# Designs tried in a protein design run: designed miniproteins, single chains, continued (3). Part 89

Each design is a single chain, and the fold is of that chain. pLDDT is the mean over its residues in the fold that is shown.

## One batch from the design tools (miniprotein)

Design m11272
Fold by ESMFold2-Fast:
Formats: C-alpha cells, structure tokens, sequence
Structure m11272 (fold): chain A 108 residues (1-108)
C-alpha cells in the first residue's frame, strides 16, 4: 500500500487535474472528499462525517447539473463510505475516496 504522504500527494494531484476538466459542482464535491480524507487521516471522524453529509446535500441539490455517469460514481462512493465508516474501517474509507476520485477523472 502507498504511504499516507504518497496517498495525499495523489489525492491533491487528482483534485488539481479535476479543476481543469470537471464541472465546478463536481470539483466542489471532490474538495469535500479530499477534506474528509484529511480529517479521517487525522483521527477527526466527526468532521469527516460532517464533510460527507455536506457532499450528500450538495449532490442532492445539484443532481441535474452532474453528468449521469459521474452522479452514479458519487452516489456509490457516498453509500460505500457510510458503510465503511459505520464499521470503523477508516483506512479502507480513505482508499475508497482515492478510488472514487480516480474513477471520476477517468470519465473526464
């Protein structure tokens, strides 16, 4: 597995690439995922859950502005993160955020 430092360098790279090619609302959602991953890595579970709830609210509000394939990945990611965090699987949740961001950029 990559180090935590290497993982966050990749997340930052994906976010910067996303800013060039993705709709603004999708970029905002990825920024919330990045901040949630940071909070999880720092042991701040409550902050991470609040950030993911904000992402869920923004996704629901802007659902018609998001491409259907990207929307499906975002909805799937949020559902999987809810399950992983409910089970205390914090490292897997961070890796799932990485996979979701990689998947979204692959569709761009």
Amino acid sequence: APSLEELFEELERLLEEGKKVLPPIVVELLELFYRAARALAEGRLDEALELLEEARRLLAEHRDEIPPDVLALLEGALAALEELLREGRVEEAILHILAAMQGILALA
Scores: mean pLDDT 85

Design m11273
Fold by ESMFold2-Fast:
Structure m11273 (fold): chain A 61 residues (1-61)
Amino acid sequence: MSEEEVLESLTLLYGEETAKEILEAVKNGDFEKAKELLKSVHPEATDEQADLAVESIKLGL
């Protein structure tokens, strides 16, 4: 999966501005920031679900 495809998928789920911030945080190794951004959009998500989402983004890069 390309970085562009990851960004497009994140934009669909979280919106363009938040998607760019999540992708940048993951690229910088700031997984806690990425997790906080994910949970800000989906506060119902568990910490484990947010961690899995960050791992999926890492694997997509």
Scores: mean pLDDT 79

Design m11274
Fold by ESMFold2-Fast:
Structure m11274 (fold): chain A 130 residues (1-130)
Amino acid sequence: AEAELQAIRDRERAGVREILDELLSDPRADFLRNYPSLEKYPDYDKLISNPMSLTELQFLVETGEITSVEEFEAKLKQILENVKKFFGEDSPITKEAEELYAKVAERLAELRAERDAQLAALQARLAAAA
């Protein structure tokens, strides 16, 4: 039971890392790797109270501070909301960020569904054995 639960959690963590690695390998996501240059955009830190980058997100995943699909998706959404706030809702850069987010969100939803199905199956087996 405990070993099966750990295997499900290990698969979730591995899946998050795989999705992040795919996003980081996409040239379309290069503009999200780091914060906008303060030399070019000196007001970025004044307008964006909760900055987040793909490089920071990678660090949080690698250190184990982010272990779940939900935690990862929340930080990725924070990156998207920061792009919308700084560049504007109707900007081409916001549209690119939304398209990248939608693709990743679909992959995260599949990973979450697999995790939840495995957890439900384990719970059902344990209930039947009681």
Scores: mean pLDDT 85

Design m11275
Fold by ESMFold2-Fast:
Structure m11275 (fold): chain A 98 residues (1-98)
Amino acid sequence: MEIDMKEVEATLYYMGGVISYKYKDYEAAIEYFEKAVELAPDTPLGARALVLKGKALYELGKKEEAIRALEEALRLARELGDERLAAEAEEALAKARA
């Protein structure tokens, strides 16, 4: 398989976002996840980044932005057939809409 350099870069940004999220630096996490989505749109990595971006936005109290990101993540997860990620996005959406 050919190595996609944009996907490698997207993976590194995604990992930076996960680390920032774990340490509750939600603003940094969002920036990393946005870069991951820009580099790998409409991919499983991009869909995961959108879910975590939505969760980070929710933690910052940006409820409407969180819902938009999670709805896009759910659409993409379903389009990709990722049932586990779709379920995670649905759970995050239910929490954000409560």
Scores: mean pLDDT 86

Design m11276
Fold by ESMFold2-Fast:
Structure m11276 (fold): chain A 79 residues (1-79)
Amino acid sequence: MEVEEAEKLFEKGKELFEKGKLEEALELYKKALKMYIIKLGPGDKKVAEALRNIGKVYEAMGKKEKAKQYYEIAERLLK
């Protein structure tokens, strides 16, 4: 409940990603990420999940180096 809006944005981002709307998916994932950081703190597993999904969007866009950066940040958050 505390992060319901962020979870809704995240779910819609997944739907847009599946439809190939990569830039729109990226925007929603970044909004969800910001809300998760504010509400749960930067070390939360939901923050890591959002970062990983942003990485997947960049990978789909052909931006492999940027995708790698997001994956590495997510991995570091999980210890």
Scores: mean pLDDT 83

Design m11277
Fold by ESMFold2-Fast:
Structure m11277 (fold): chain A 110 residues (1-110)
Amino acid sequence: DPAGVLIAEAKRILEKYLSRMSPEAQALVRQMLATDDPAEQAALAEQLWDLYNGAAPFGVDLLLVAAGRLDELAERMGVSRESAREIILVRAEDLGASPEVLAALRELMA
């Protein structure tokens, strides 16, 4: 389940950085951590993206990819789908993502 792998990693990243977020962002992240519905997680991730004016934590990128919204994420970043895919993969590697997470990203972004 590549989407489930990305959701688990997204929750791990967001929980780790929760205390460094604004109270409004913390409320959205707590809702995302409490749900296992990918559509609900994607809707909350979009709200978190808007709060950060497009500079959202990487966990948001993973949730949007898991929900099949890579094209929408690319448009929000102002880049092509191919560029967004490369940026996400490089950022995942830089953050020490496991081979399982990298494989899930490559499958869902193909």
Scores: mean pLDDT 80

Design m11280
Fold by ESMFold2-Fast:
Structure m11280 (fold): chain A 92 residues (1-92)
Amino acid sequence: MTPEQFDLEVEAGLIQIEAAVIIISSERQLEQHKDNPELVKKLEEAIKKAKEAMDLATRASDAVRQGNLDEARTLLEEAKKKVEEAKKIFDE
């Protein structure tokens, strides 16, 4: 494994962890705010974006293992964007 492959795998893992935290936090808030349809919709959107980010990061990890580093970089950039979009939904 090259240092670049290692760095990309670490980045993919960090994105997966951040996305998982967003999903868990959002699902907990859904349980607490079932009577607020507007907040429920925002939380569902955050969960969707975080799940998309996790899928993209998983695919990036697979691309790294296959030696397709350019595809991995593109997938990681898309995953980071999805995480940031999910985080913005939580901002007041």
Scores: mean pLDDT 86

Design m11281
Fold by ESMFold2-Fast:
Structure m11281 (fold): chain A 60 residues (1-60)
Amino acid sequence: LSPEVRAEADRLVEGALTTLTPDTDVEALARAVATGVLLRFPDADPEEVFAYVLERLRAA
């Protein structure tokens, strides 16, 4: 991922973490966040963005 795509993903993940509960479907949340990143960076690899976001959410 480019530094700009990672920075946007990190920003959206920080917001998403405020909604995280034990009942949260982390994969569904990761897909929603990845969609937000791709709206700003449509040429980014969707699978790579999703994997990065999912890793960040699970690491929290």
Scores: mean pLDDT 81

Design m11282
Fold by ESMFold2-Fast:
Structure m11282 (fold): chain A 55 residues (1-55)
Amino acid sequence: SLIEELKKDPKAKKLIELIQKYGLENVTVEQAAKELGISPEEAQELIDKIKEAIS
């Protein structure tokens, strides 16, 4: 599945764990970028991929 493929990426896995803990609507791009040590642009791309995978 797309979610299983995403979980192979350590950054995406960490973001999925944050979303499971706080809820998708409560995880901001800024928080994801800070937690993962990535750019806001990269965080937005990962959030969008996860949203597509779970919708």
Scores: mean pLDDT 80

Design m11283
Fold by ESMFold2-Fast:
Structure m11283 (fold): chain A 90 residues (1-90)
Amino acid sequence: MQATLEAARKLAEELRRRAEEAAAAGREREALLLRAEALAIEARLALREGRLEEAARLTREAALLQGEAEGREEEARELAEEAERRILAE
């Protein structure tokens, strides 16, 4: 499957909007998952643009939100820290 940078950016914006709507409706878990997905897309875009520190930060935030939504905050924190260190070591 092929996605352009422009398509990925639009998808991230739409997911962010849907996350806000889910939060307003009291669907907190869904809102966290949608925000995590949007941040993961933004992290990928940052990596393609060579913005390693921003990509590492976005990747960490995405992992933490996903872990919070799944009730696995400790595991998500460890994975987020590892991913951040790995990206910054590039």
Scores: mean pLDDT 79

Design m11284
Fold by ESMFold2-Fast:
Structure m11284 (fold): chain A 62 residues (1-62)
Amino acid sequence: MDAAIAELETLLQDPENLATAKDYLVSQGVAPAVVNSMNNRQLAAALVAAVRAHLAAVRAAE
């Protein structure tokens, strides 16, 4: 699990990837102020959690 967060943290060093990740978190209901206050590790962890929650919700709806 830590490996996925570390990999995403590395990818978030790219400004384009960072912008995309922030937009995704906002689309999943995270407040923009909260997203903008996070460092890259916190963003990576939040992104992994949001993706897992989204996939669980999609599977439950299916």
Scores: mean pLDDT 76

Design m11285
Fold by ESMFold2-Fast:
Structure m11285 (fold): chain A 76 residues (1-76)
Amino acid sequence: SEEQKKAAKEILELVEKLFKEAIEKNLSDEEFRKKLEELGPKIQELLDKLSEELQKEVKEKIDEMLAEMIDELEKK
């Protein structure tokens, strides 16, 4: 549904913003984990709006984004 697509997009945008901040501000592992934990409830609220299949797709996308972030940080 359009509502589910919007929720999925919002999750990805929240995660992308966090990853961008981590790269730009060179956040420590502890600072990154803390921000991710603070974001957890909002992400869960949005995930609860998605079907099980869409939740899996969003998690897969987040894993891909995380791998790209780690690759960029390793090049610094």
Scores: mean pLDDT 78

Design m11286
Fold by ESMFold2-Fast:
Structure m11286 (fold): chain A 58 residues (1-58)
Amino acid sequence: SSESSAAAKEVGERIGELIKAGKYEEAAKLGREMRDNGPTAGARTAGGAGLKEALELL
């Protein structure tokens, strides 16, 4: 769905930022959460601020 696609993109961007920051364990945790509970849950697990972080990156 559109919402799932948006959530997946947001989580992907967050994972990319964690990798760039050298936080590979945090990136792996977020990726696992997304796979186990879906991309929407993964976005929420990122601290509920994923949307704000994405907007700051724009």
Scores: mean pLDDT 63

Design m11287
Fold by ESMFold2-Fast:
Structure m11287 (fold): chain A 58 residues (1-58)
Amino acid sequence: LRALAQEAVDSYTRRGLHPDFAIGDVASGDPSIPFVARLKELGIDIDRAVEEMRRAAA
């Protein structure tokens, strides 16, 4: 999960976007977002993923 969270944050940062956009997208729980769809496929808790992304963004 940590590696997936880091890659999601890094992807947004590489595009010139603030990490908060990545965190907000995942927190929305919208399955049209590829990372959210992947978390649901793996049975990973969205709240846990958001916590790991906040750690990756710090």
Scores: mean pLDDT 76

Design m11288
Fold by ESMFold2-Fast:
Structure m11288 (fold): chain A 86 residues (1-86)
Amino acid sequence: MFDVDEVLKLAEERGEGVIIESFAKKVVVRTEDEEFAEYLKKNFSAREPIKLEVVVGTGPARKGVKAVRAAGPAKALLAEYEKQIE
């Protein structure tokens, strides 16, 4: 089960920056911490047919984003990622 709010809470507790981009058929979680990324891949999964994709590092946000959320230091980047919704 994938819960966006739980992932955001874990990122805040760890002091890790996370951007979560929600699409119609997938959720993308971006973090700069490889260890946290591996933790997320192992412990979280989206419900079929929704796919969970975990990405390490900052990359361009994809067109078709329905919602963006951020936690930790990545909150400063939220406005830039929200521009992809428009």
Scores: mean pLDDT 72

Design m11289
Fold by ESMFold2-Fast:
Structure m11289 (fold): chain A 70 residues (1-70)
Amino acid sequence: EAETEAFRQALGEAVARLKALVDAGVSPDELNRTAQELARELVARFPHLDEEEVLAYLQGVVDTLRAQAA
């Protein structure tokens, strides 16, 4: 499934970027801004996706990573 594989790669890259920012101690506001930008980029590349669902997933990742860092 080429679409699924490409999406998994892009999503993995987005998650890795968010993790690097959390590890660097970036503010929650900057993390949320980056998550919004990444969600828009993912939806632009994969227009069948719901931006709200993608953003919610990335925000959940940020919340989880921040909780683990605290």
Scores: mean pLDDT 80

Design m11290
Fold by ESMFold2-Fast:
Structure m11290 (fold): chain A 116 residues (1-116)
Amino acid sequence: MDADRYGLTELDRRARDGDLEAVRRLIAEGADVNALDVHGRSGLHMAALVGDLDAVERAALPGLASGNEEIAELLLEAGWDPTARDDRGLTAEDLALERGDEELAERIRAVVERLS
């Protein structure tokens, strides 16, 4: 089984780490984008948690700050459920807002509106 002691899949870990190339590869290999950890979090929740980059890190790695948004788009296109809630009752949109990532929150909201 590919989940660790917290129920995190390889996809969940790579999404958390902002590894866009690994996320693309795992989705292409048929990874379950809706797999939840022990806290009810999926890869999209993990992508929302990556938004905590300071201005120096963003300047040094210009593609890194948007990596979480690209990962979120890939997961949403692969059939992630954006309405899923973690053990705190938070959606991926709620986590993005809590982290201050308004752009990611708006993208998730737009997908929810398309599904309704």
Scores: mean pLDDT 63

Design m11291
Fold by ESMFold2-Fast:
Structure m11291 (fold): chain A 70 residues (1-70)
Amino acid sequence: SEGDELIKKIEELAKEIIEALKAKDYEKMKEYADKLHELVEEAIKNNIRVDEVNKIVEKTGEEVEKIQES
């Protein structure tokens, strides 16, 4: 389904953000974060699995904070 494909893309981008951050590849991290933001906005606008999307974003943000010690 469209929702399944969207969630898979969002999950993959979240993983790529974390890996880029761990590698200190801030250019790639920004590229993946920008793509994730676009897909998240589209999911919210179209009411596609918003709860699942929000959980992925929250989990990704928590991992980013732990790595950056913000």
Scores: mean pLDDT 83

Design m11292
Fold by ESMFold2-Fast:
Structure m11292 (fold): chain A 77 residues (1-77)
Amino acid sequence: AEFEIEVKLALGEIYLGIANYLESQGKVDEAIEAYKKAKELFEEAIRLARENGLPDVQAEAERLKKYVEEKIKELEK
């Protein structure tokens, strides 16, 4: 369960990195899709952390999700 959460967080961070790169290249639509994928992975990590009683990990995943949500809002304007 904890290992699965760590994998979800790592994959989310990879997609966040991809999204940041795409944004830097002016590929806004592609960046939004990568941010959305990162958001889904962080949402899965939040659910798993909550189910397994890992409040610190849940808080970290929630912080990362919030960051990604703000980026999506900014780019969809």
Scores: mean pLDDT 85

Design m11293
Fold by ESMFold2-Fast:
Structure m11293 (fold): chain A 56 residues (1-56)
Amino acid sequence: RQEKLAKWLVEKFGLPRSVAEKIVKLSEETGLPLQEAMLKLGVPEEVAKKAASTPI
């Protein structure tokens, strides 16, 4: 579920819910890896790398 991923990003990385939802949507619509979707939406590189390497 997209909700599970968005909630995880909010709870573990402190991202605004609107940004987390946009990340999930962008990744799903474009097929981009989570890290690349986060970077395109202005998430710091350290946070994007940590999220991509962390199991849900």
Scores: mean pLDDT 76

Design m11294
Fold by ESMFold2-Fast:
Structure m11294 (fold): chain A 70 residues (1-70)
Amino acid sequence: DTELAKKIFEAYRKGYEAALEGIRDPQKLKEFLAEAERLKASSPEDRALGNAYIEGYRQALEDAAAATPP
């Protein structure tokens, strides 16, 4: 459980950072998201990792969008 929690936290952080980089390179970001979605379909453990990655990615996009006025 502790190891899984560590992995989930790492995935979240990686997703967050990947999203920030992907704002400059959306093509690579799309590949990262596709891999995360594929992980979600494998097993409950893989799904947890994929969800954490996507959650971090989503949070980074929300933060970036909020920082950019229309």
Scores: mean pLDDT 70

Design m11295
Fold by ESMFold2-Fast:
Structure m11295 (fold): chain A 87 residues (1-87)
Amino acid sequence: ELKEKVEELIKKAEELLENTDFDPAMRADLRRTLELIKELVENSDDPEVLERIQKLAEKLIRSLFNPYLVHQIQEELEKLLEEVKKK
């Protein structure tokens, strides 16, 4: 069920991205961040990892208008993806 919750959060973020007037750079960063979340969900069945992804996705939705926080979330997701690939 954690995967389903993350997929719902991704869908919500995609809907917000489509319905909100973001500048092109911010839109690109948000799309990249969502792509990282999708890649992580596809590559992990670990409940601990899925819980971390869920928390980052929730933080992303709360931080959509803050480029600094979006970039920080992107970096955390990239580190998590490296961790998953090394297992």
Scores: mean pLDDT 79

Design m11296
Fold by ESMFold2-Fast:
Structure m11296 (fold): chain A 78 residues (1-78)
Amino acid sequence: SELIKELEILKEAVEEVLPEEEAKRLNEEIDKMIKAIEEGDFEAAKEHLGRLLELLQEIAEKQPELFQKLVELIEKRV
């Protein structure tokens, strides 16, 4: 799946850019989203996407420089 490949790129970018604790929390939600997509559970995938977006918003508000670096890295790889 192309979407799963894009989520794997996001996971790698998160681990490269974010502090260990934030990276772990985001990647737990990304892994759950990938699993839900593979299982065809799109309701679960949507729920985990919502949690992922909430965590990304928190980083954007509290650590805008790291958020900008993450966005730039993803744009280069996607």
Scores: mean pLDDT 83

Design m11297
Fold by ESMFold2-Fast:
Structure m11297 (fold): chain A 75 residues (1-75)
Amino acid sequence: MGAEKIQEAYAYGAALAREAGGEEAIRRLAERFGVPEETLRAQVEAHTTVSGLPEARAVGAAAAQAYAIREGITS
């Protein structure tokens, strides 16, 4: 299901940020999902600045959003 895959993308992004740091996670996620690094960085910034999320959770949320956009899932 789409929701399960979105959760998987979130977990993957959050794990990357914890393991390698936010900048490296953004770079790897940009390559994996075929989105520009600047797009993911803007999404991470929005999640940290607007939602107050910690970096790992913000990167996870950005990864989930990038996956949803790629698959045409609106949520």
Scores: mean pLDDT 76

Design m11298
Fold by ESMFold2-Fast:
Formats: sequence, structure tokens, C-alpha cells
Structure m11298 (fold): chain A 64 residues (1-64)
Amino acid sequence: KSKLPKEILEFFERVKGKSLEEILNDESLLEELRKALVLSKTEYKEELLELAKKIENPELIELL
């Protein structure tokens, strides 16, 4: 039950257990991260933070 686009939900599943450096070195993950960062400045900010907390990625939480 998410208001986020399916591609962003799939991005968070793909980056579970990955470091920020691994995400930045993958062109497809970097592109999806940029989309998530744009959404973090909208009404989706809280939902994105909850997803980052759920996958236990503190670097991603700080970036959002």
C-alpha cells in the first residue's frame, strides 16, 4: 500500500544490503536514486524515509 511509483519501490528492494558507494557505481541504481531524491522534496519524503529505515541504510536516510 504505497503512494510511491513501482520503480522506486523496486529500487529500494534492489539496494537492500548495498552501500551508498555500490549504488553510486551502478548507473541504473544511480538514476533511480536521483528520482528518489527529487521525490524526497515532495509529499513522498516521509514514505521514502520509512523505506530507507526499513532496509536499515543510514547513508540513504541521511541523503534523503
Scores: mean pLDDT 77

Design m11299
Fold by ESMFold2-Fast:
Structure m11299 (fold): chain A 87 residues (1-87)
Amino acid sequence: SVVDQIRALRDRLLDVAATASDEQRLRAIEYFGALVADLLAPVDPELAAAFLAEVRRLVDQARAGRLSPDEALAGFLALVDRAIEAL
């Protein structure tokens, strides 16, 4: 299912994030965020667009120093959980 694929991407991001630098973690959030949006787009294009916009905002806030990388990761996981609940 799309939900199972999104969960697999979430788990892979967590594995990457565990050993990543702060910049690598933010790049991982961008990369996996785009992959999740691509999985959402055929099912719910409005949800996909909203999710991608929120991920971009989250990464931009972290790069501006408004969020720590740990807060950005936690925010991304919350966005993924909300997207799954909306399906």
Scores: mean pLDDT 88

Design m11300
Fold by ESMFold2-Fast:
Structure m11300 (fold): chain A 63 residues (1-63)
Amino acid sequence: EVEELIAQLGDADEAVRLAAARALGEIGDPRAIEPLKRVLSDPRASEAVKRAAAEALRRIESQ
């Protein structure tokens, strides 16, 4: 579900955060836009997580 995936964007496990970002991008629900933008603005997020969030945002915006 979208709300659970949004919660997983803040998970301690990077693999969980990556999977959540990708799934949110595939679903394309606009509720994910603000949470994904927060990931991009977080200086502590890894490059991989930021890249996944950017791809997810692009997919949501394209649908």
Scores: mean pLDDT 81

Design m11301
Fold by ESMFold2-Fast:
Structure m11301 (fold): chain A 100 residues (1-100)
Amino acid sequence: MSVKELLEEAAELIEKAAELFEQGGRTDDAKSYRTLAEKVRELSKEKDKENQLLGLYTLAIAAAVDIAALKNSTDPLDQEVRKLLEEALDKLYEAIKKLE
């Protein structure tokens, strides 16, 4: 897969996580995750490789912090969101590896 395809797939997974939060009544969490997905899509359009890499590392760190928080939750909704975010993070790391 190209970097662009990996980032678009990561954004789709994060948008699915946002939809699950919205359906669960967690509107602020849904908004935060929609913003994260938008930032990933913006990076898919970045033409400067170094700026793209820096942005991807920043978003990957943010996703990893959120995954750690979700892992400590006993809410089944948080566990479903965590699975989607972990899959998205794997795609972000694959994109980083292709740019290095």
Scores: mean pLDDT 87

Design m11302
Fold by ESMFold2-Fast:
Structure m11302 (fold): chain A 66 residues (1-66)
Amino acid sequence: KLVITDEDIEYLRKLLEYLLKTLPPEEVKKLIDQAIKELEQLKKEYGDYEGVEKMIKVLEEAKKKA
């Protein structure tokens, strides 16, 4: 079974901080929207694994700050 760990979420946060510093806000928003779409697809196939909701929330918060 697929499990998203707190370690995976921490890596995602660091990646998003890097992207927000290096890319234009509009490009970061596009990347975040694509990532959310991919995570929603995974959630449909593997809906009982933990951490997907946490990843989506981290992505949504990063998009608001962009």
Scores: mean pLDDT 76

Design m11303
Fold by ESMFold2-Fast:
Structure m11303 (fold): chain A 91 residues (1-91)
Amino acid sequence: MLEELEKKIDETAEEGRKKIVEAVREYFSSLTPEQVDELVKKTEEEAKKRAEEWKKIGLSAAYSSPQAADEVMEEFKKEVDERVKKILEEK
């Protein structure tokens, strides 16, 4: 049970990281490859740090209850969606 929740938390965090990086790449596809690479690299570093923090928070919640873990994962997905939206709006 806990191992399944841990895997789900890891997958949710990793998917969020990938979505953020992909949004940057897709949005800036009209820029030069060098400009896109620089933005992607910075975004990957920030997204990776946040994903690691989220995995830790998710695991702590899972130790309390499965419901708490689900709530944390939903908050993470919402945060990812907001970050993607901000990236697209900022251009």
Scores: mean pLDDT 76

Design m11304
Fold by ESMFold2-Fast:
Structure m11304 (fold): chain A 60 residues (1-60)
Amino acid sequence: SKEEKLERARKAYEAGNVDEAFDALREMSLASKEQVDAFFAGLTPEERRRLVRAALAGLE
């Protein structure tokens, strides 16, 4: 389940769907901290900024 959510986030991100990737990560509030950290560690600083911007837009 947690691994499936992480895989969904990754596939959405690879498809260029940052909003879907962020939604999957947000649902992973129930996932382990290690899994979330590992996903973010795989991103460049620019990719992380794009994800954060999508998150901020979703909070509006």
Scores: mean pLDDT 65

Design m11305
Fold by ESMFold2-Fast:
Structure m11305 (fold): chain A 70 residues (1-70)
Amino acid sequence: SLEEVRERLREVLLEEAGITLRIMGLYVELKISTDPEEKERLEKEIERLNEESARLAEEEARLLAELRAL
C-alpha cells in the first residue's frame, strides 16, 4: 500500500541521515589523527559505511519507483 511504502521510505531516509552523520564524524577524526594505524582503521570504517549508504540509496530508488507505480 501507499502508506506502507511511505513509512519504509521514511525509515530508509532516516537511516541514510544517521550514516551521513557518522561518516562526517569519522572524517573529522581522520583529519585530526596523526597515527597511521588509526587512519587505516578510520578509512576502512568510512568505506564500510559508504557501502551501507549505497545499499540504502538503492532501496530508496526502489521505494520511489514503487510510489510512482501506485
Scores: mean pLDDT 89

Design m11306
Fold by ESMFold2-Fast:
Structure m11306 (fold): chain A 66 residues (1-66)
Amino acid sequence: MKFLVTLSGTPQKQIAVVLKLLGNPTVSVTPLGPGKYLVTLSGSPAQIAAIVSELESDPAVTVTEV
């Protein structure tokens, strides 16, 4: 499943979000531009839902399914 993730806020916060995503072996991150990432999630629907919910809990992060 693929999501467009748009990051705002400080560079430190953006790096923290990307590092959390890269720490999960079911996640692939492709940079599309400044603050924009294509995130490919694999694994169970429950794992995907948990990652999306965690991302959406951050007001600096916008997640859109593509």
Scores: mean pLDDT 78

Design m11307
Fold by ESMFold2-Fast:
Structure m11307 (fold): chain A 67 residues (1-67)
Amino acid sequence: HMEELERLAREGLAAEAAGRWEEALALYLELVEEAVRRGALSEPDLEAARERARAQFEAVKAAEAAA
């Protein structure tokens, strides 16, 4: 149930807070996949969530390149 989604969300946030962006992105994508599998997220919402995850990853990479 929600426990797995909560675990993935917590781990993703912890990885992001620690600066482990690749790990955070992987956890966020796994969270989205689990949400779809459990019927908690529709196909259009899945596409939107994946695009947000990609945008976040690209923004972090751009910030790192600029530093």
Scores: mean pLDDT 69

